Designed miniproteins, single chains, continued (4). Designs and how they scored, part 62

Each design is a single chain, and the fold is of that chain. pLDDT is the mean over its residues in the fold that is shown.

## One batch from the design tools (miniprotein)

Design m14273
Fold by ESMFold2-Fast:
Structure m14273 (fold): chain A 58 residues (1-58)
Amino acid sequence: NGVKITSYEFLVLANEVSIEYIDEDAKVLGLSPEEAEKLKEELREQIKEAKEKIKELE
């Protein structure tokens, strides 16, 4: 279970960092503001799911 918890904790951290850079990444990749917002929402959903899984595994 510890390995699973660590994996979800890393996923949360990685996605939180990705959200911080998504606007810059979107400009570099030529994504529209709408596409950037959709991607941020997907990352926020993944963070929420990962946090719920961490709680379940503790």
Scores: mean pLDDT 77

Design m14274
Fold by ESMFold2-Fast:
Structure m14274 (fold): chain A 57 residues (1-57)
Amino acid sequence: LPELDLTGLSDRERADALAAAGRRHGSAELLRAAADLYAQLGDHERAAAARAEAAAL
C-alpha cells in the first residue's frame, strides 16, 4: 500500500481478526487481545463486548 497512514486501519483489522478467531476457537486470550486493541482505537463499546465474551468462556 502506498500510504503509511494505514496503521490505524491495520490495528482495526487486527482487532477484528483476533475477535473472530477468539469466537471460533473459544479463546479468552484472543478476545482479550481484541478488546485491548479496540480500546486503544477508542472503540470502547466493542472492547467491552469482547471482554464480556472472554469472561463468559
Scores: mean pLDDT 75

Design m14275
Fold by ESMFold2-Fast:
Structure m14275 (fold): chain A 68 residues (1-68)
Amino acid sequence: SSEARFRAALREAMRAVNAGDYDRAVAILEEARRELPEHARSLTAALANVLLAAGRDEEAARLIAEVG
């Protein structure tokens, strides 16, 4: 189901963040956003939070502006 895929993407992105691999977390969430448009809002929020945690504030702001 799309819900199971969404939860799997969040778990994998969280594991990448905990490992300090922000680039992998971003890649996982960007792929999930392409595959799961019904979860776009939640995935965009997760992606913005990962970008902020990585110090990529300008990218996070641009992403939020694109969706809002």
Scores: mean pLDDT 87

Design m14276
Fold by ESMFold2-Fast:
Structure m14276 (fold): chain A 72 residues (1-72)
Amino acid sequence: SPREAALALAKEVLARLEDAKVPPEVLGRAQALLEALFAALDAGDREAAARTLAELRALAAEHGLDVELPEL
């Protein structure tokens, strides 16, 4: 399900950011984006969910992480 894919993504992104020793502010931004993703999925807002995934991917890439994102 999209929620299960989002949960798996959340665990992987947060673990990789912790391993990369990014600043707490970056972890906070990632957490906020993941919360926004879950809220969009709960609301059935696929457009908002897709935009949030794109922002999360961009944040990960800015900090040297290549994240394989699941399809919604």
Scores: mean pLDDT 74

Design m14277
Fold by ESMFold2-Fast:
Structure m14277 (fold): chain A 55 residues (1-55)
Amino acid sequence: MQKEYQQQVLEAVDKAMKLYEELSKTMPPVEATKKAMEYLEKLLDEVEKEYEARK
């Protein structure tokens, strides 16, 4: 459980970083960071909700 949760969190961070890289090609870094952080927040919320639902 704990290890799986940590891994899901790390995967969410990695996905947000990938989104930042893509967005920074088409918009200023400040906007790309804002969008990537919003996406990360959504992913982390989903991870927490899924973790809560399991146990």
Scores: mean pLDDT 77

Design m14278
Fold by ESMFold2-Fast:
Structure m14278 (fold): chain A 57 residues (1-57)
Amino acid sequence: MITEEHKKKAQELIDKLNLPKEVAKQLFEKELAEARADPNTSEEKIEVLEAALELLE
């Protein structure tokens, strides 16, 4: 479940990248797909990436 903390971390990542919204969305979509494919990825990382995509939509 996406929390306020996940949204804050997601916003920090978006701000740090300083990319156009469309480019940032593509990057986070790719990272989320890779994170979901990797069984060693933490659930928190997946939730932060999902929060980033929600903020960009």
Scores: mean pLDDT 78

Design m14279
Fold by ESMFold2-Fast:
Structure m14279 (fold): chain A 56 residues (1-56)
Amino acid sequence: GPAEEEIRRAAEEVGRLAGEAAGRTVLWHSRQVAEEFGLEAGARAARRGVESVRRA
């Protein structure tokens, strides 16, 4: 669904900006947040990951 696609796109962008390991970390963390708190929470975690690497 849209939130899952947002998580994947955010992880891809982090991988592009900060390397594949960072992208995989964002993907893993965002999926764990989604499992515990719902897909929208996972998408928000993924967005924060992108914002963090863009600010660096």
Scores: mean pLDDT 85

Design m14280
Fold by ESMFold2-Fast:
Structure m14280 (fold): chain A 94 residues (1-94)
Amino acid sequence: SLEEIKEKLRKIFEEIGIKLSDEEIEALARALLEMQKGKTVPSKETLEGILPVIESLSQEQVQKLAQGIKEEFGEDVAERFARLASYFGKHVEL
C-alpha cells in the first residue's frame, strides 16, 4: 500500500540523513507504488510531483536512495527508479 511505502521511505531517508517534507515523501511513494505494480515510468501527475524532489537531491544522495530502495523494495523496483532518475540527469549504479 501507499502507507507501507511511505513508512519504508521514511526509514531509508533517516538512515541516509536526508530530511524530506511529507509532500516529498508522498510524491516518491506514489512513484515507487507505480514501479512496484510494473510501471517503468510513473504517470504524468506523479512525475510532476517527484521532479522537484529528484532535482533537489545531489548525485550522491540519489545513489544512496537507490541503494535503500534496492534493499527495501528489491532489484526490479530499484532498476526502474534508476531509469527514472536518469530522465532527470542523475546516474545510478546498483
Scores: mean pLDDT 80

Design m14281
Fold by ESMFold2-Fast:
Structure m14281 (fold): chain A 68 residues (1-68)
Amino acid sequence: SMEELKKEAEELKKKLIEAAQKGDSETTRELTRKLEEILSKVLSEEEKKKYLNEVQDEAVRAHILANE
Protein backbone atom coordinates (compact mmCIF):
# COMPACT_ATOMS: atom_id res chain seq x y z
CA SER A 1 0.00 0.00 0.00
CA MET A 2 1.06 3.63 -0.34
CA GLU A 3 1.02 4.01 3.45
CA GLU A 4 3.46 1.08 3.84
CA LEU A 5 5.76 2.60 1.20
CA LYS A 6 5.63 6.00 2.94
CA LYS A 7 6.51 4.33 6.26
CA GLU A 8 9.42 2.52 4.57
CA ALA A 9 10.61 5.84 3.08
CA GLU A 10 10.49 7.48 6.53
CA GLU A 11 12.50 4.59 8.04
CA LEU A 12 15.09 4.85 5.23
CA LYS A 13 15.31 8.62 5.80
CA LYS A 14 16.03 8.03 9.51
CA LYS A 15 18.76 5.48 8.73
CA LEU A 16 20.24 7.76 6.07
CA ILE A 17 20.53 10.66 8.55
CA GLU A 18 22.17 8.35 11.13
CA ALA A 19 24.69 7.14 8.50
CA ALA A 20 25.41 10.76 7.49
CA GLN A 21 26.06 11.70 11.13
CA LYS A 22 28.73 8.96 11.24
CA GLY A 23 30.28 10.03 7.91
CA ASP A 24 29.39 6.66 6.33
CA SER A 25 29.33 7.73 2.66
CA GLU A 26 28.80 4.20 1.30
CA THR A 27 25.74 3.48 3.46
CA THR A 28 24.36 6.99 2.81
CA ARG A 29 24.69 6.41 -0.96
CA GLU A 30 22.97 2.99 -0.79
CA LEU A 31 20.12 4.30 1.38
CA THR A 32 19.64 7.30 -0.94
CA ARG A 33 19.25 4.91 -3.91
CA LYS A 34 16.70 2.78 -2.03
CA LEU A 35 14.78 5.88 -0.94
CA GLU A 36 14.69 7.22 -4.52
CA GLU A 37 13.33 3.84 -5.76
CA ILE A 38 10.52 3.85 -3.20
CA LEU A 39 9.64 7.51 -3.74
CA SER A 40 9.46 6.91 -7.53
CA LYS A 41 6.58 4.48 -6.84
CA VAL A 42 4.43 6.87 -4.75
CA LEU A 43 5.37 10.48 -5.59
CA SER A 44 5.38 12.68 -8.68
CA GLU A 45 8.78 13.75 -10.04
CA GLU A 46 8.36 17.21 -8.46
CA GLU A 47 7.33 15.81 -5.05
CA LYS A 48 10.20 13.27 -5.16
CA LYS A 49 12.74 16.03 -5.91
CA LYS A 50 11.41 18.13 -3.00
CA TYR A 51 11.52 15.15 -0.60
CA LEU A 52 15.07 14.21 -1.61
CA ASN A 53 16.25 17.83 -1.28
CA GLU A 54 14.78 18.03 2.24
CA VAL A 55 16.44 14.71 3.20
CA GLN A 56 19.81 15.90 1.85
CA ASP A 57 19.52 19.19 3.78
CA GLU A 58 18.77 17.27 7.01
CA ALA A 59 21.64 14.84 6.38
CA VAL A 60 24.16 17.66 5.79
CA ARG A 61 22.93 19.52 8.89
CA ALA A 62 23.10 16.34 11.02
CA HIS A 63 26.66 15.64 9.83
CA ILE A 64 27.79 19.21 10.64
CA LEU A 65 26.18 19.20 14.10
CA ALA A 66 27.69 15.78 14.97
CA ASN A 67 31.23 16.50 13.68
CA GLU A 68 31.68 20.29 13.91
Scores: mean pLDDT 82

Design m14282
Fold by ESMFold2-Fast:
Structure m14282 (fold): chain A 61 residues (1-61)
Amino acid sequence: SAARQIAALEHQIKVLEEQIEILKENIERYKDDPEKVARLRKQLEAAERRKAELEAEIAAL
């Protein structure tokens, strides 16, 4: 059912939102380490892209 599929996707989005917040906190924490910040920003971009993909999957249902 669409409702079950939406609930599963929303759960995945919630987990990604928690990961995104941790990544943002770590970027601020390590702001004086440009190499570490660059790696964390790439991870943040990947997580935000994955979240957008899951949101698009919900919109397509």
Scores: mean pLDDT 90

Design m14283
Fold by ESMFold2-Fast:
Structure m14283 (fold): chain A 110 residues (1-110)
Amino acid sequence: NPEILELAKEILELLKEKFNDEAVRAFRLLIALSLRDNSDELVLETLKEVLEGIKNNESWDDLLNIFIDKGLVSFEELRKVYEDYKKLGYDDSKLTEVEGVDKEMADFFL
C-alpha cells in the first residue's frame, strides 16, 4: 500500500528528529507487525493518529499506546521482537531472523 509506505516514511523521519534511532527501529518493527495481522485501513488510520501525536509533541509512551489501544500489537509482543532484533545488532538484513517478522514484512521496509 503506497499510502501506508509514504506515511510510514514521514513518521520515521520525524521520530529520528524528535527522539532517537532506538525509537525509529522500534516503530519500524511496530508498523511491520501491525501490517501482518491487521487490515491496511486500520493500519493507515493508526499511522495518521501517530503522525498527529508526533506533531502535537506527545511522549514516546503515548505514541506506543496508540498501537496497543487499537489492538494492532501487544506490549509484550513488541518488547520480545525488539529484544530479539537487538540481539542481531539491529541489522536490517537479518530482520527475517526475528520471531514474528516474515520476509515479506522485512522486504516492505527495506
Scores: mean pLDDT 73

Design m14284
Fold by ESMFold2-Fast:
Structure m14284 (fold): chain A 76 residues (1-76)
Amino acid sequence: MPPSEEEVREEARVAEEKAEELERNKGKASASERNGALFLALATLVLADLSEASEELKEEAREAARRLIEAAKAAG
């Protein structure tokens, strides 16, 4: 069963919140926290791609994942 639109929306929200946390705490994130953020970003991208969600929601999820990847890279 493909991921629901609600699952994609929730994952995007969590990714955005984590990105904001890492951006706020730049330079204080552990390698474990940074790796966890990268796995969350990957999960968000996969869920969006496998879902039947609208292209608008998929793009929102991809942007959230991209922001999270950049925040994680900046944190290390």
Scores: mean pLDDT 81

Design m14285
Fold by ESMFold2-Fast:
Structure m14285 (fold): chain A 55 residues (1-55)
Amino acid sequence: SAERAKELVENVRRVAEGNDKEMAIYILDQVAEHLRESMPEAAKEVEKLKEEIEK
């Protein structure tokens, strides 16, 4: 559901915020890859978060 996707993205953001920039980017990339098949909309949101951190 959209609600579960949102909760997952929020949890991933919290994990990324607890790490340095390089590790955060690595974690977000791995999560996005994992989600592409099962939750493509969540994967897209994780990729947007990665782009924001890469700035």
Scores: mean pLDDT 77

Design m14286
Fold by ESMFold2-Fast:
Structure m14286 (fold): chain A 77 residues (1-77)
Amino acid sequence: SIEQLEEWIKEAEKAGDKRKEIGYLNLLAIEYEEQGKYDEAIEALERALELAKEIGDEAAVKATEQMLEEVKKLKEE
C-alpha cells in the first residue's frame, strides 16, 4: 500500500539509506501510476532522481529518468 511505502521511505531516510529510499520511491511511483495519480508519481520519481544524483549512481539516474519519461507520456495520453 502507499501508506506502507511512505513509512518505509521515512525509515530509510532516518537510517540515511539513500539506496533503499530510491527503491521505495520508485515503488511508490508505480503504485501512484497504477491509480492514475501521475502528478504524485512524478513527484516521487523526482525525489528518487535527486537522491540518485546525490549518491552518484549513474544506473539509478538512468532508470529513474526513464520512469519519469514513461509517466509523463501516460499523463499526456
Scores: mean pLDDT 87

Design m14287
Fold by ESMFold2-Fast:
Structure m14287 (fold): chain A 105 residues (1-105)
Amino acid sequence: SKEIEELRRRIEELEREEAEELARAAAESREKALEAEIDLAMTRMLVSSLVLAAEQRLKKIPSLSEEEKQLILEAIRLMAREMARQGVPVSEIEKKVEEYLDEFI
């Protein structure tokens, strides 16, 4: 029957359209995931740089115990990560870290 062949063709066309839509959605999801991964990596690099700079400054303060230095560094790491997560500019994060460190120096 010509009607059965037409119906089969229509089903194949709909299945192809659905596959193309799913492929497009998957590609968009992959792009968003990659952007999020890059943002996370950049945030980790920024936080690591700030913590290393803070560690060098704290190393010059003999009155602070190693335990106190580690607590200050952990506080800086958490503060910088939270600010970066909220979209705070790098320059403002750096300024807040410096202000926080100055309270101990």
Scores: mean pLDDT 81

Design m14289
Fold by ESMFold2-Fast:
Structure m14289 (fold): chain A 98 residues (1-98)
Amino acid sequence: MKEKVEKLREELLKLFENYDKIPALDFVQAVRELLKKYFPELSDEEIRRILNEALGLPEDATDEQIAKAVSKDGDGYVTKEEAEEFLKRLEEALLKHL
């Protein structure tokens, strides 16, 4: 499990090698694709629940609410620092559900 989380972290943070910040919706989509890649046993519904838990959102949260929760400054973008904080919370949520 820890090795899969580390690979997911490495691939996600590579997005910031070419960009200072990434659109929040694109960031959330990248996280979902990496979760499917490294945890193929998770359904789309389980991935959504894990993401919502990592962000402290209700189970029925919309993609817009998820994007807003990841972007702490409200500019619709995610910085590398916000991504690293999110990844720590994501690891905790994954450990609870796996």
Scores: mean pLDDT 77

Design m14290
Fold by ESMFold2-Fast:
Parts: structure tokens; C-alpha cells; sequence
Structure m14290 (fold): chain A 111 residues (1-111)
């Protein structure tokens, strides 16, 4: 699927970026695809969650911080992704709940 290539491309661009604003924009684009593309498989959506978590951890490990506005925008997108994935994949609840909790903790530390 072209969407699989696009998720990988966005992730690779974020990994190559040294600009916080660009990295935040790319994370939001990944979340938007995860929320709004019905053709994504469960495995592709799980990849997207892992990519978001990893990119936020990378920002934190680099000593970067995000603005309150960026944190609010990411939090809203992550909350939407969480509610949708939890509803669509109840069998993956424990994994989704844990990953969501980890992402929320990362956002709190980045703000």
C-alpha cells in the first residue's frame, strides 16, 4: 500500500530532522493518517503508535522541549488515535493502553 510507504517516509524524515517544529509536524501527520485512513491494517497502526512513541522519546533524549501549544495539539491527536484504536481493536487493549500511557508521560516531560 502507498500508505505504508508514506508512514515509513514520514518516520524517516522525522529521524533525519534536527528541527523540533518539523518533527512535531511529522508526528502529527503520522497520527492523522492513523486516525483517518481506513485502509491501514492493525499492524500498520501499531507501527504508527511505535513511531510516535519513539520520535517523542528521541526528542526527550536530545534534551529538546516543545511549546504548550505543540503539546496540546499532540495530546489532542494522540487522544483521538487512542479512542479510535481502543474501539476498533479491543483484543489489543493492554498494548494500546500501555503505549498510550507511555506517550502521555513523554508529552508531560517534553512540555
Amino acid sequence: SPIHERLLELYDKALASTDVEEQVRLILEILDIMINDPSLTPEQKLFGLGAVSGLLQRLLDAGQRITPEQAAELKEAIDRAYEKMKAEYPELKDFIDRTYADIKALLDRLE
Scores: mean pLDDT 85

Design m14291
Fold by ESMFold2-Fast:
Structure m14291 (fold): chain A 85 residues (1-85)
Amino acid sequence: SEALEIAKKATPSKEDVVEALRKMAELFEKKGYKEVSDHLRAAAEAVEKGDLTAFTRHVGRAIAAAPPEYQEALLILAKKATEAL
């Protein structure tokens, strides 16, 4: 539910999406999902740089590595990030 709240609160603006991606990465790090956290941090950096290719690669890897219960939250945030790019 916390992951869904992070994803739903973000607007599709670069600033909001970068903040939400970093907040989501912190959540996954606290839960012990280091691979997901690392890819979400890299995705946030890609959004800041306007690098759609790097963003797509890293967010895809984060989604693939995340447990099923987080899929909806990550997909919502990925959609908003793509709209912000």
Scores: mean pLDDT 88

Design m14293
Fold by ESMFold2-Fast:
Structure m14293 (fold): chain A 76 residues (1-76)
Amino acid sequence: DARAQLELTRELAEKHGLPLLARAAELALEALDALEAGDEEKARELMAEAVRLVREAAEKDPEKVAKVAEEAEKLA
């Protein structure tokens, strides 16, 4: 369940002090809502921004980002 995994990623990112990763998860959730509404262009733009934020978060705190990803995968 992609939505459940993104919600968990947001919560874990907030818990671990990763604001860029938390924002990326929020944008990815908005992209899922846009896809469900048929707005593929908006979904693409939101996902492009989410990917940029994930990359920036990983560059700043690679170990914490890896931990959040592992925890979200185990709980999803």
Scores: mean pLDDT 83

Design m14295
Fold by ESMFold2-Fast:
Structure m14295 (fold): chain A 102 residues (1-102)
Amino acid sequence: ELLEAYRKGDVEKAEKIVKENPDDPEAWLYLGRVYLKKGEYDKAIEYFEKALKIDPDNPDAWAYLGYAYLKKGETEKAKEYVDKALRIAPYHPLALLVKEAL
């Protein structure tokens, strides 16, 4: 109940940040992470791809994209995307965590 109210407020805040900062890859990454927490993996993927279109060298966006694919059971794509994150940032915590789960 409290967690649902928190998640709803996060969506509204994240959507506002993106609307005010559409060229900021971190704004799209934040929106993607909010949908990831809601279990809406397809929307999260779309928003992480928006972040990567602006900044293709963002290791957080690659790591979260891999995590979202892992949650969907698409292990081959998950591995591909976390490997991209680790090439940019070899010690990225989320990318290492996803790789251990593969």
Scores: mean pLDDT 84

Design m14296
Fold by ESMFold2-Fast:
Structure m14296 (fold): chain A 74 residues (1-74)
Amino acid sequence: MPDKIYEIGKKKSKDEEEIKELIEALKDEDPLVRTAAAYALGLIGTEEAREALKEALKDEDEIVRLAAELALKK
């Protein structure tokens, strides 16, 4: 059991670049890209992802704000 959690932890460490890429996607010009990034960050659910989602709650696009709100409520 501990070995599986450790292996998942190493995989999440490699996915740190993916989390950063998704946070950058929250600043994309296309609101559909920002919506997809908010959804993906919600699935990841890390503290860094949650902080990025709090910024997305202030987005100019209503759909992006709704996606961030739903992701944070999960």
Scores: mean pLDDT 70

Design m14297
Fold by ESMFold2-Fast:
Structure m14297 (fold): chain A 80 residues (1-80)
Amino acid sequence: EELQKRLDEINAERKKLADEIVKKERDTFLKMAEESGITSLKPKIDELFEKAREALEKGDFFEAQKYISEAINLLNEAKK
């Protein structure tokens, strides 16, 4: 049936997307923090991306996006 197949596809894509996005974005943000001399933010950024991955793994794209946005906001705030 179409709906069940679609849900299975979305679930599989979310898990793959979580791994890909979290690794790529996290590494980028950690480099940005290091280049800005703000290494104290690395643990918080890692925590937020780990939370985003967990959210994506359980299918909560909205929560994952929220955590990633918080990481972006944290870097923007600290770049002063």
Scores: mean pLDDT 72

Design m14298
Fold by ESMFold2-Fast:
Structure m14298 (fold): chain A 55 residues (1-55)
Amino acid sequence: RPTKEEMLELEEEALREEAVRLAKEGLSPREIARRLGISEATVRRIAREAGIELP
């Protein structure tokens, strides 16, 4: 059972994984940001860290 801190970290990790998945499917940073409720800059940073090029 995750701790309070682990739960917040797991939510961040799940959002990161979902952003990577959507980026691999060819969605734009703007569309991914809209779907996940995060900024385009965050989406682009996640994709860059995962080695995915966005348009």
Scores: mean pLDDT 73

Design m14299
Fold by ESMFold2-Fast:
Structure m14299 (fold): chain A 62 residues (1-62)
Amino acid sequence: FKAIAEVIKDYTAKTSDEIDLKKGEKVEILEIVDSENVKVKSLTTGKEGIVPKSVLELLESL
């Protein structure tokens, strides 16, 4: 499962497994980690990491 999501609010990484995201960036959803968190790849920076689902809006499923 691949999906593209838009970052709807800024997020600052709190652990080494997380990444920083800025509002308006697009990410590819790689994996659903749990009910609150997903693993994404930033299309802007190429970095991969875990972020809360609450900072993302799903745009499309691939």
Scores: mean pLDDT 79

Design m14300
Fold by ESMFold2-Fast:
Parts: C-alpha cells; sequence; structure tokens
Structure m14300 (fold): chain A 111 residues (1-111)
C-alpha cells in the first residue's frame, strides 16, 4: 500500500463515518419531531436509519447493532415520548463517536 493509497483510504473512511453520523443525527431529529408517534413508527424510523447507515458504508451488522441499542433504550422507557428521547440520545452519542473517528482519519490523511 503506497502512502497515497493509504491517504485515499483514510479519506474514504472519514467520508463514510461523517455520512453515517449525519444519518444518525437526522434519525434522532425524526424521532424527536414525532415523539407522540407509536412505538412501531419509532422502530420503523430506527430501522430506516440503520439501512441508511449501511448504505453509507458502515457494516450492516454494526448499523443493526446501533439500531437495536436505540430500540432497547426506547422499549425500556415508561412512555413513547421518553422512549423516543432515550433512543435519540443513543443515536446522538454514536454520531459524536463517528464524527471523532472521521476527524482522526482526516488528520492521519493530512499528516
Amino acid sequence: LTPEELKQQLLQLADIYREAARVLEETADRLLAGVDASLAEHEAILREGAKRMADAGIGKHYADTIAAEAINAMRSAATPAEGARAAAEVLRERAREFQETADRAEALAAA
């Protein structure tokens, strides 16, 4: 692997994680916009988010795991609105981790 090829792979990794972070933030916003929606509707939003994350280039298993964590947080809440907020918090925390990963990959590519 040449230094140039490594830089291109790091930039591609950064793009994947940055897009996945955007999907997570958009999914969290959709849950919060519809806090009074049914649990089934919230689960559908989370599954759509997982599909979009996989389409962005993160592994399907990893995307599904994040969605499952958010769904579990949602199901553990006393009300649908509390569940939507709990799921949104899980997604936003993952989005921050993904942005940090993208930032590190970009920094390594620039070095």
Scores: mean pLDDT 87

Design m14301
Fold by ESMFold2-Fast:
Structure m14301 (fold): chain A 87 residues (1-87)
Amino acid sequence: GVEYQASEEHILSLEEAIEAYNKAIELDPNFAEAYYNRGNAYFTRYNYTGNEEDLELAKKDYQKAIELDPNSEYGKLSRKRLEALNK
């Protein structure tokens, strides 16, 4: 769907989610699920704000999830996301 408003509440929730995934990755840097989920949070924030840095961070996280486990569900989902972002 098309969202009409950037929501400060949604952005704050995404920032909290990103911080939680940052902590998860610090505890387990091979946790492909955390990279995939953090990438989704960055991409969602990009959709609200248009901040290109969040788009680049999302792409990096999807790429990392693919590198860690390319044949897992998270690796496959990250590949689909990355392909969609490059089209």
Scores: mean pLDDT 82

Design m14302
Fold by ESMFold2-Fast:
Structure m14302 (fold): chain A 102 residues (1-102)
Amino acid sequence: WKEKADELEKTGTAEGYRNAAILYEQAGDFDKAAESYVKAAELDPENAAEWYLNAGRAYFASGDYEKAIEYYRKAIEVARQQGNEDLLKEAERFLKEAEEKM
């Protein structure tokens, strides 16, 4: 899976980074999954809120609650700017859960 994830990241596309993140999650490498979701968000501003939410969830799964909170807050900011009320509510719920772990 690691070679496949590296190949996907080398494409330099948001889809490549997203697919690499999914492979890293399946492998249990949540830190690399989160980093790949952040890259997907940077390359795909239109869908950035969703990718930042996924990055936060991956950091939460790795036990990095501080970074999870950081990326949930970024997802909230982007979702508000885009008027995506459903994603805003999801990100706010995940933020609260991460804050309760601190």
Scores: mean pLDDT 83

Design m14303
Fold by ESMFold2-Fast:
Structure m14303 (fold): chain A 57 residues (1-57)
Amino acid sequence: SDLQQIQQQSRQDSNDAQQLRDQGLQDPSTRDSLIQQAVDRMSDSARRVGQSRRDSQ
């Protein structure tokens, strides 16, 4: 189902966000920028999950 695909992508986005945090630790400016981008992607995924729940029967 579409919901399962969204959940799979959300998990991958979360893993990517963690890796970006680890990579960015040496440069606070780069770290903060990468973390913000990852958070924005995760928020978008959460919004899509919420939309699917509203459309769910």
Scores: mean pLDDT 69

Design m14304
Fold by ESMFold2-Fast:
Structure m14304 (fold): chain A 59 residues (1-59)
Amino acid sequence: SAEERIAEAAIELERERGRSNVTLRDIAEAAGVSVGTVRRHVRKYGSVENMLKAYAVRR
């Protein structure tokens, strides 16, 4: 799903660059989605951190 691709891209970019050096645009490019799609998913969870927490506990 787009959410999984966004989460995977965010995790990888944070690992490579550190959280403060990652933008929503960078995540969108890595995930192969629009910046609007990333922004929508982040807004749903309130933050990138909350989105990643939701992804990590999902089974």
Scores: mean pLDDT 77

Design m14305
Fold by ESMFold2-Fast:
Structure m14305 (fold): chain A 65 residues (1-65)
Amino acid sequence: AEEDLNKGKELYKQGKYEEAVKYFERAIEKDPNNAEAHLNLAAAYSKLGKFAEAVRWGKKAVELS
């Protein structure tokens, strides 16, 4: 979970947003209550222009914090 979250963050910093989404999704699959993983997934969707998804995952992050 932590490893997938960190790999997702690395990919996000490289501008590889689609790949970052996959790793953030893996982090959530292993730890569904990880607010940081939900927040980072929302940020990655925002960079991809998928604003509806970004809002949905961002709201879930707030609920978990």
Scores: mean pLDDT 85

Design m14306
Fold by ESMFold2-Fast:
Structure m14306 (fold): chain A 70 residues (1-70)
Amino acid sequence: MMQRLEEEARRLARGLLEGWEGSDPAEREAMRRTLEQLRDDLEHREISNPEDAELARLLLELLEEEERRR
């Protein structure tokens, strides 16, 4: 189960990064705000579905790792 969620998170992260590279500054700001909201929801346990919470956590970790490389 975890391996499938990790692969799905990696796929979503790649799609977001590719979209980010092609987006204008306003779209990038909207994406950053959405990711900040997702982090807040995870921290406060507001995501009721455990699989969705784990997918969101893995997605954020992958995006943070990629941002740290740059």
Scores: mean pLDDT 72

Design m14307
Fold by ESMFold2-Fast:
Structure m14307 (fold): chain A 54 residues (1-54)
Amino acid sequence: SDATLQAAFAAGQAAYEAGHYASAKAAFQAVLAQDPDNEEAKANLKKAEEELKK
């Protein structure tokens, strides 16, 4: 549902801001599983993955 999608995206953003990049990655992957064309989730997933490489 839209509410579940928005909650997952918000959780991903909050995790990223807290430095919890693995949790952020999982949240954005969950968003993309429900909405594969979500460009904002794709961009944020990439940012979380780049942080995990450092």
Scores: mean pLDDT 85

Design m14308
Fold by ESMFold2-Fast:
Structure m14308 (fold): chain A 64 residues (1-64)
Amino acid sequence: MLTPEQGRRLAELLLEAGADEELVEILKRVASELPIDKEELIKGVSEATGIPEEKIRELVEEAL
């Protein structure tokens, strides 16, 4: 589970990487409500945004 602060940082980085704002808000909400593994988060965000998993992993590490 991401903290609200980590979720905000990740959302900001995803928007800068070109992810859709509405999709990022949905992902931020889901991540804050469910205990999800970091690997599952990376794969889910990659599939939803179309951004490669390697790039999402980098953004997640920057947000934490």
Scores: mean pLDDT 71

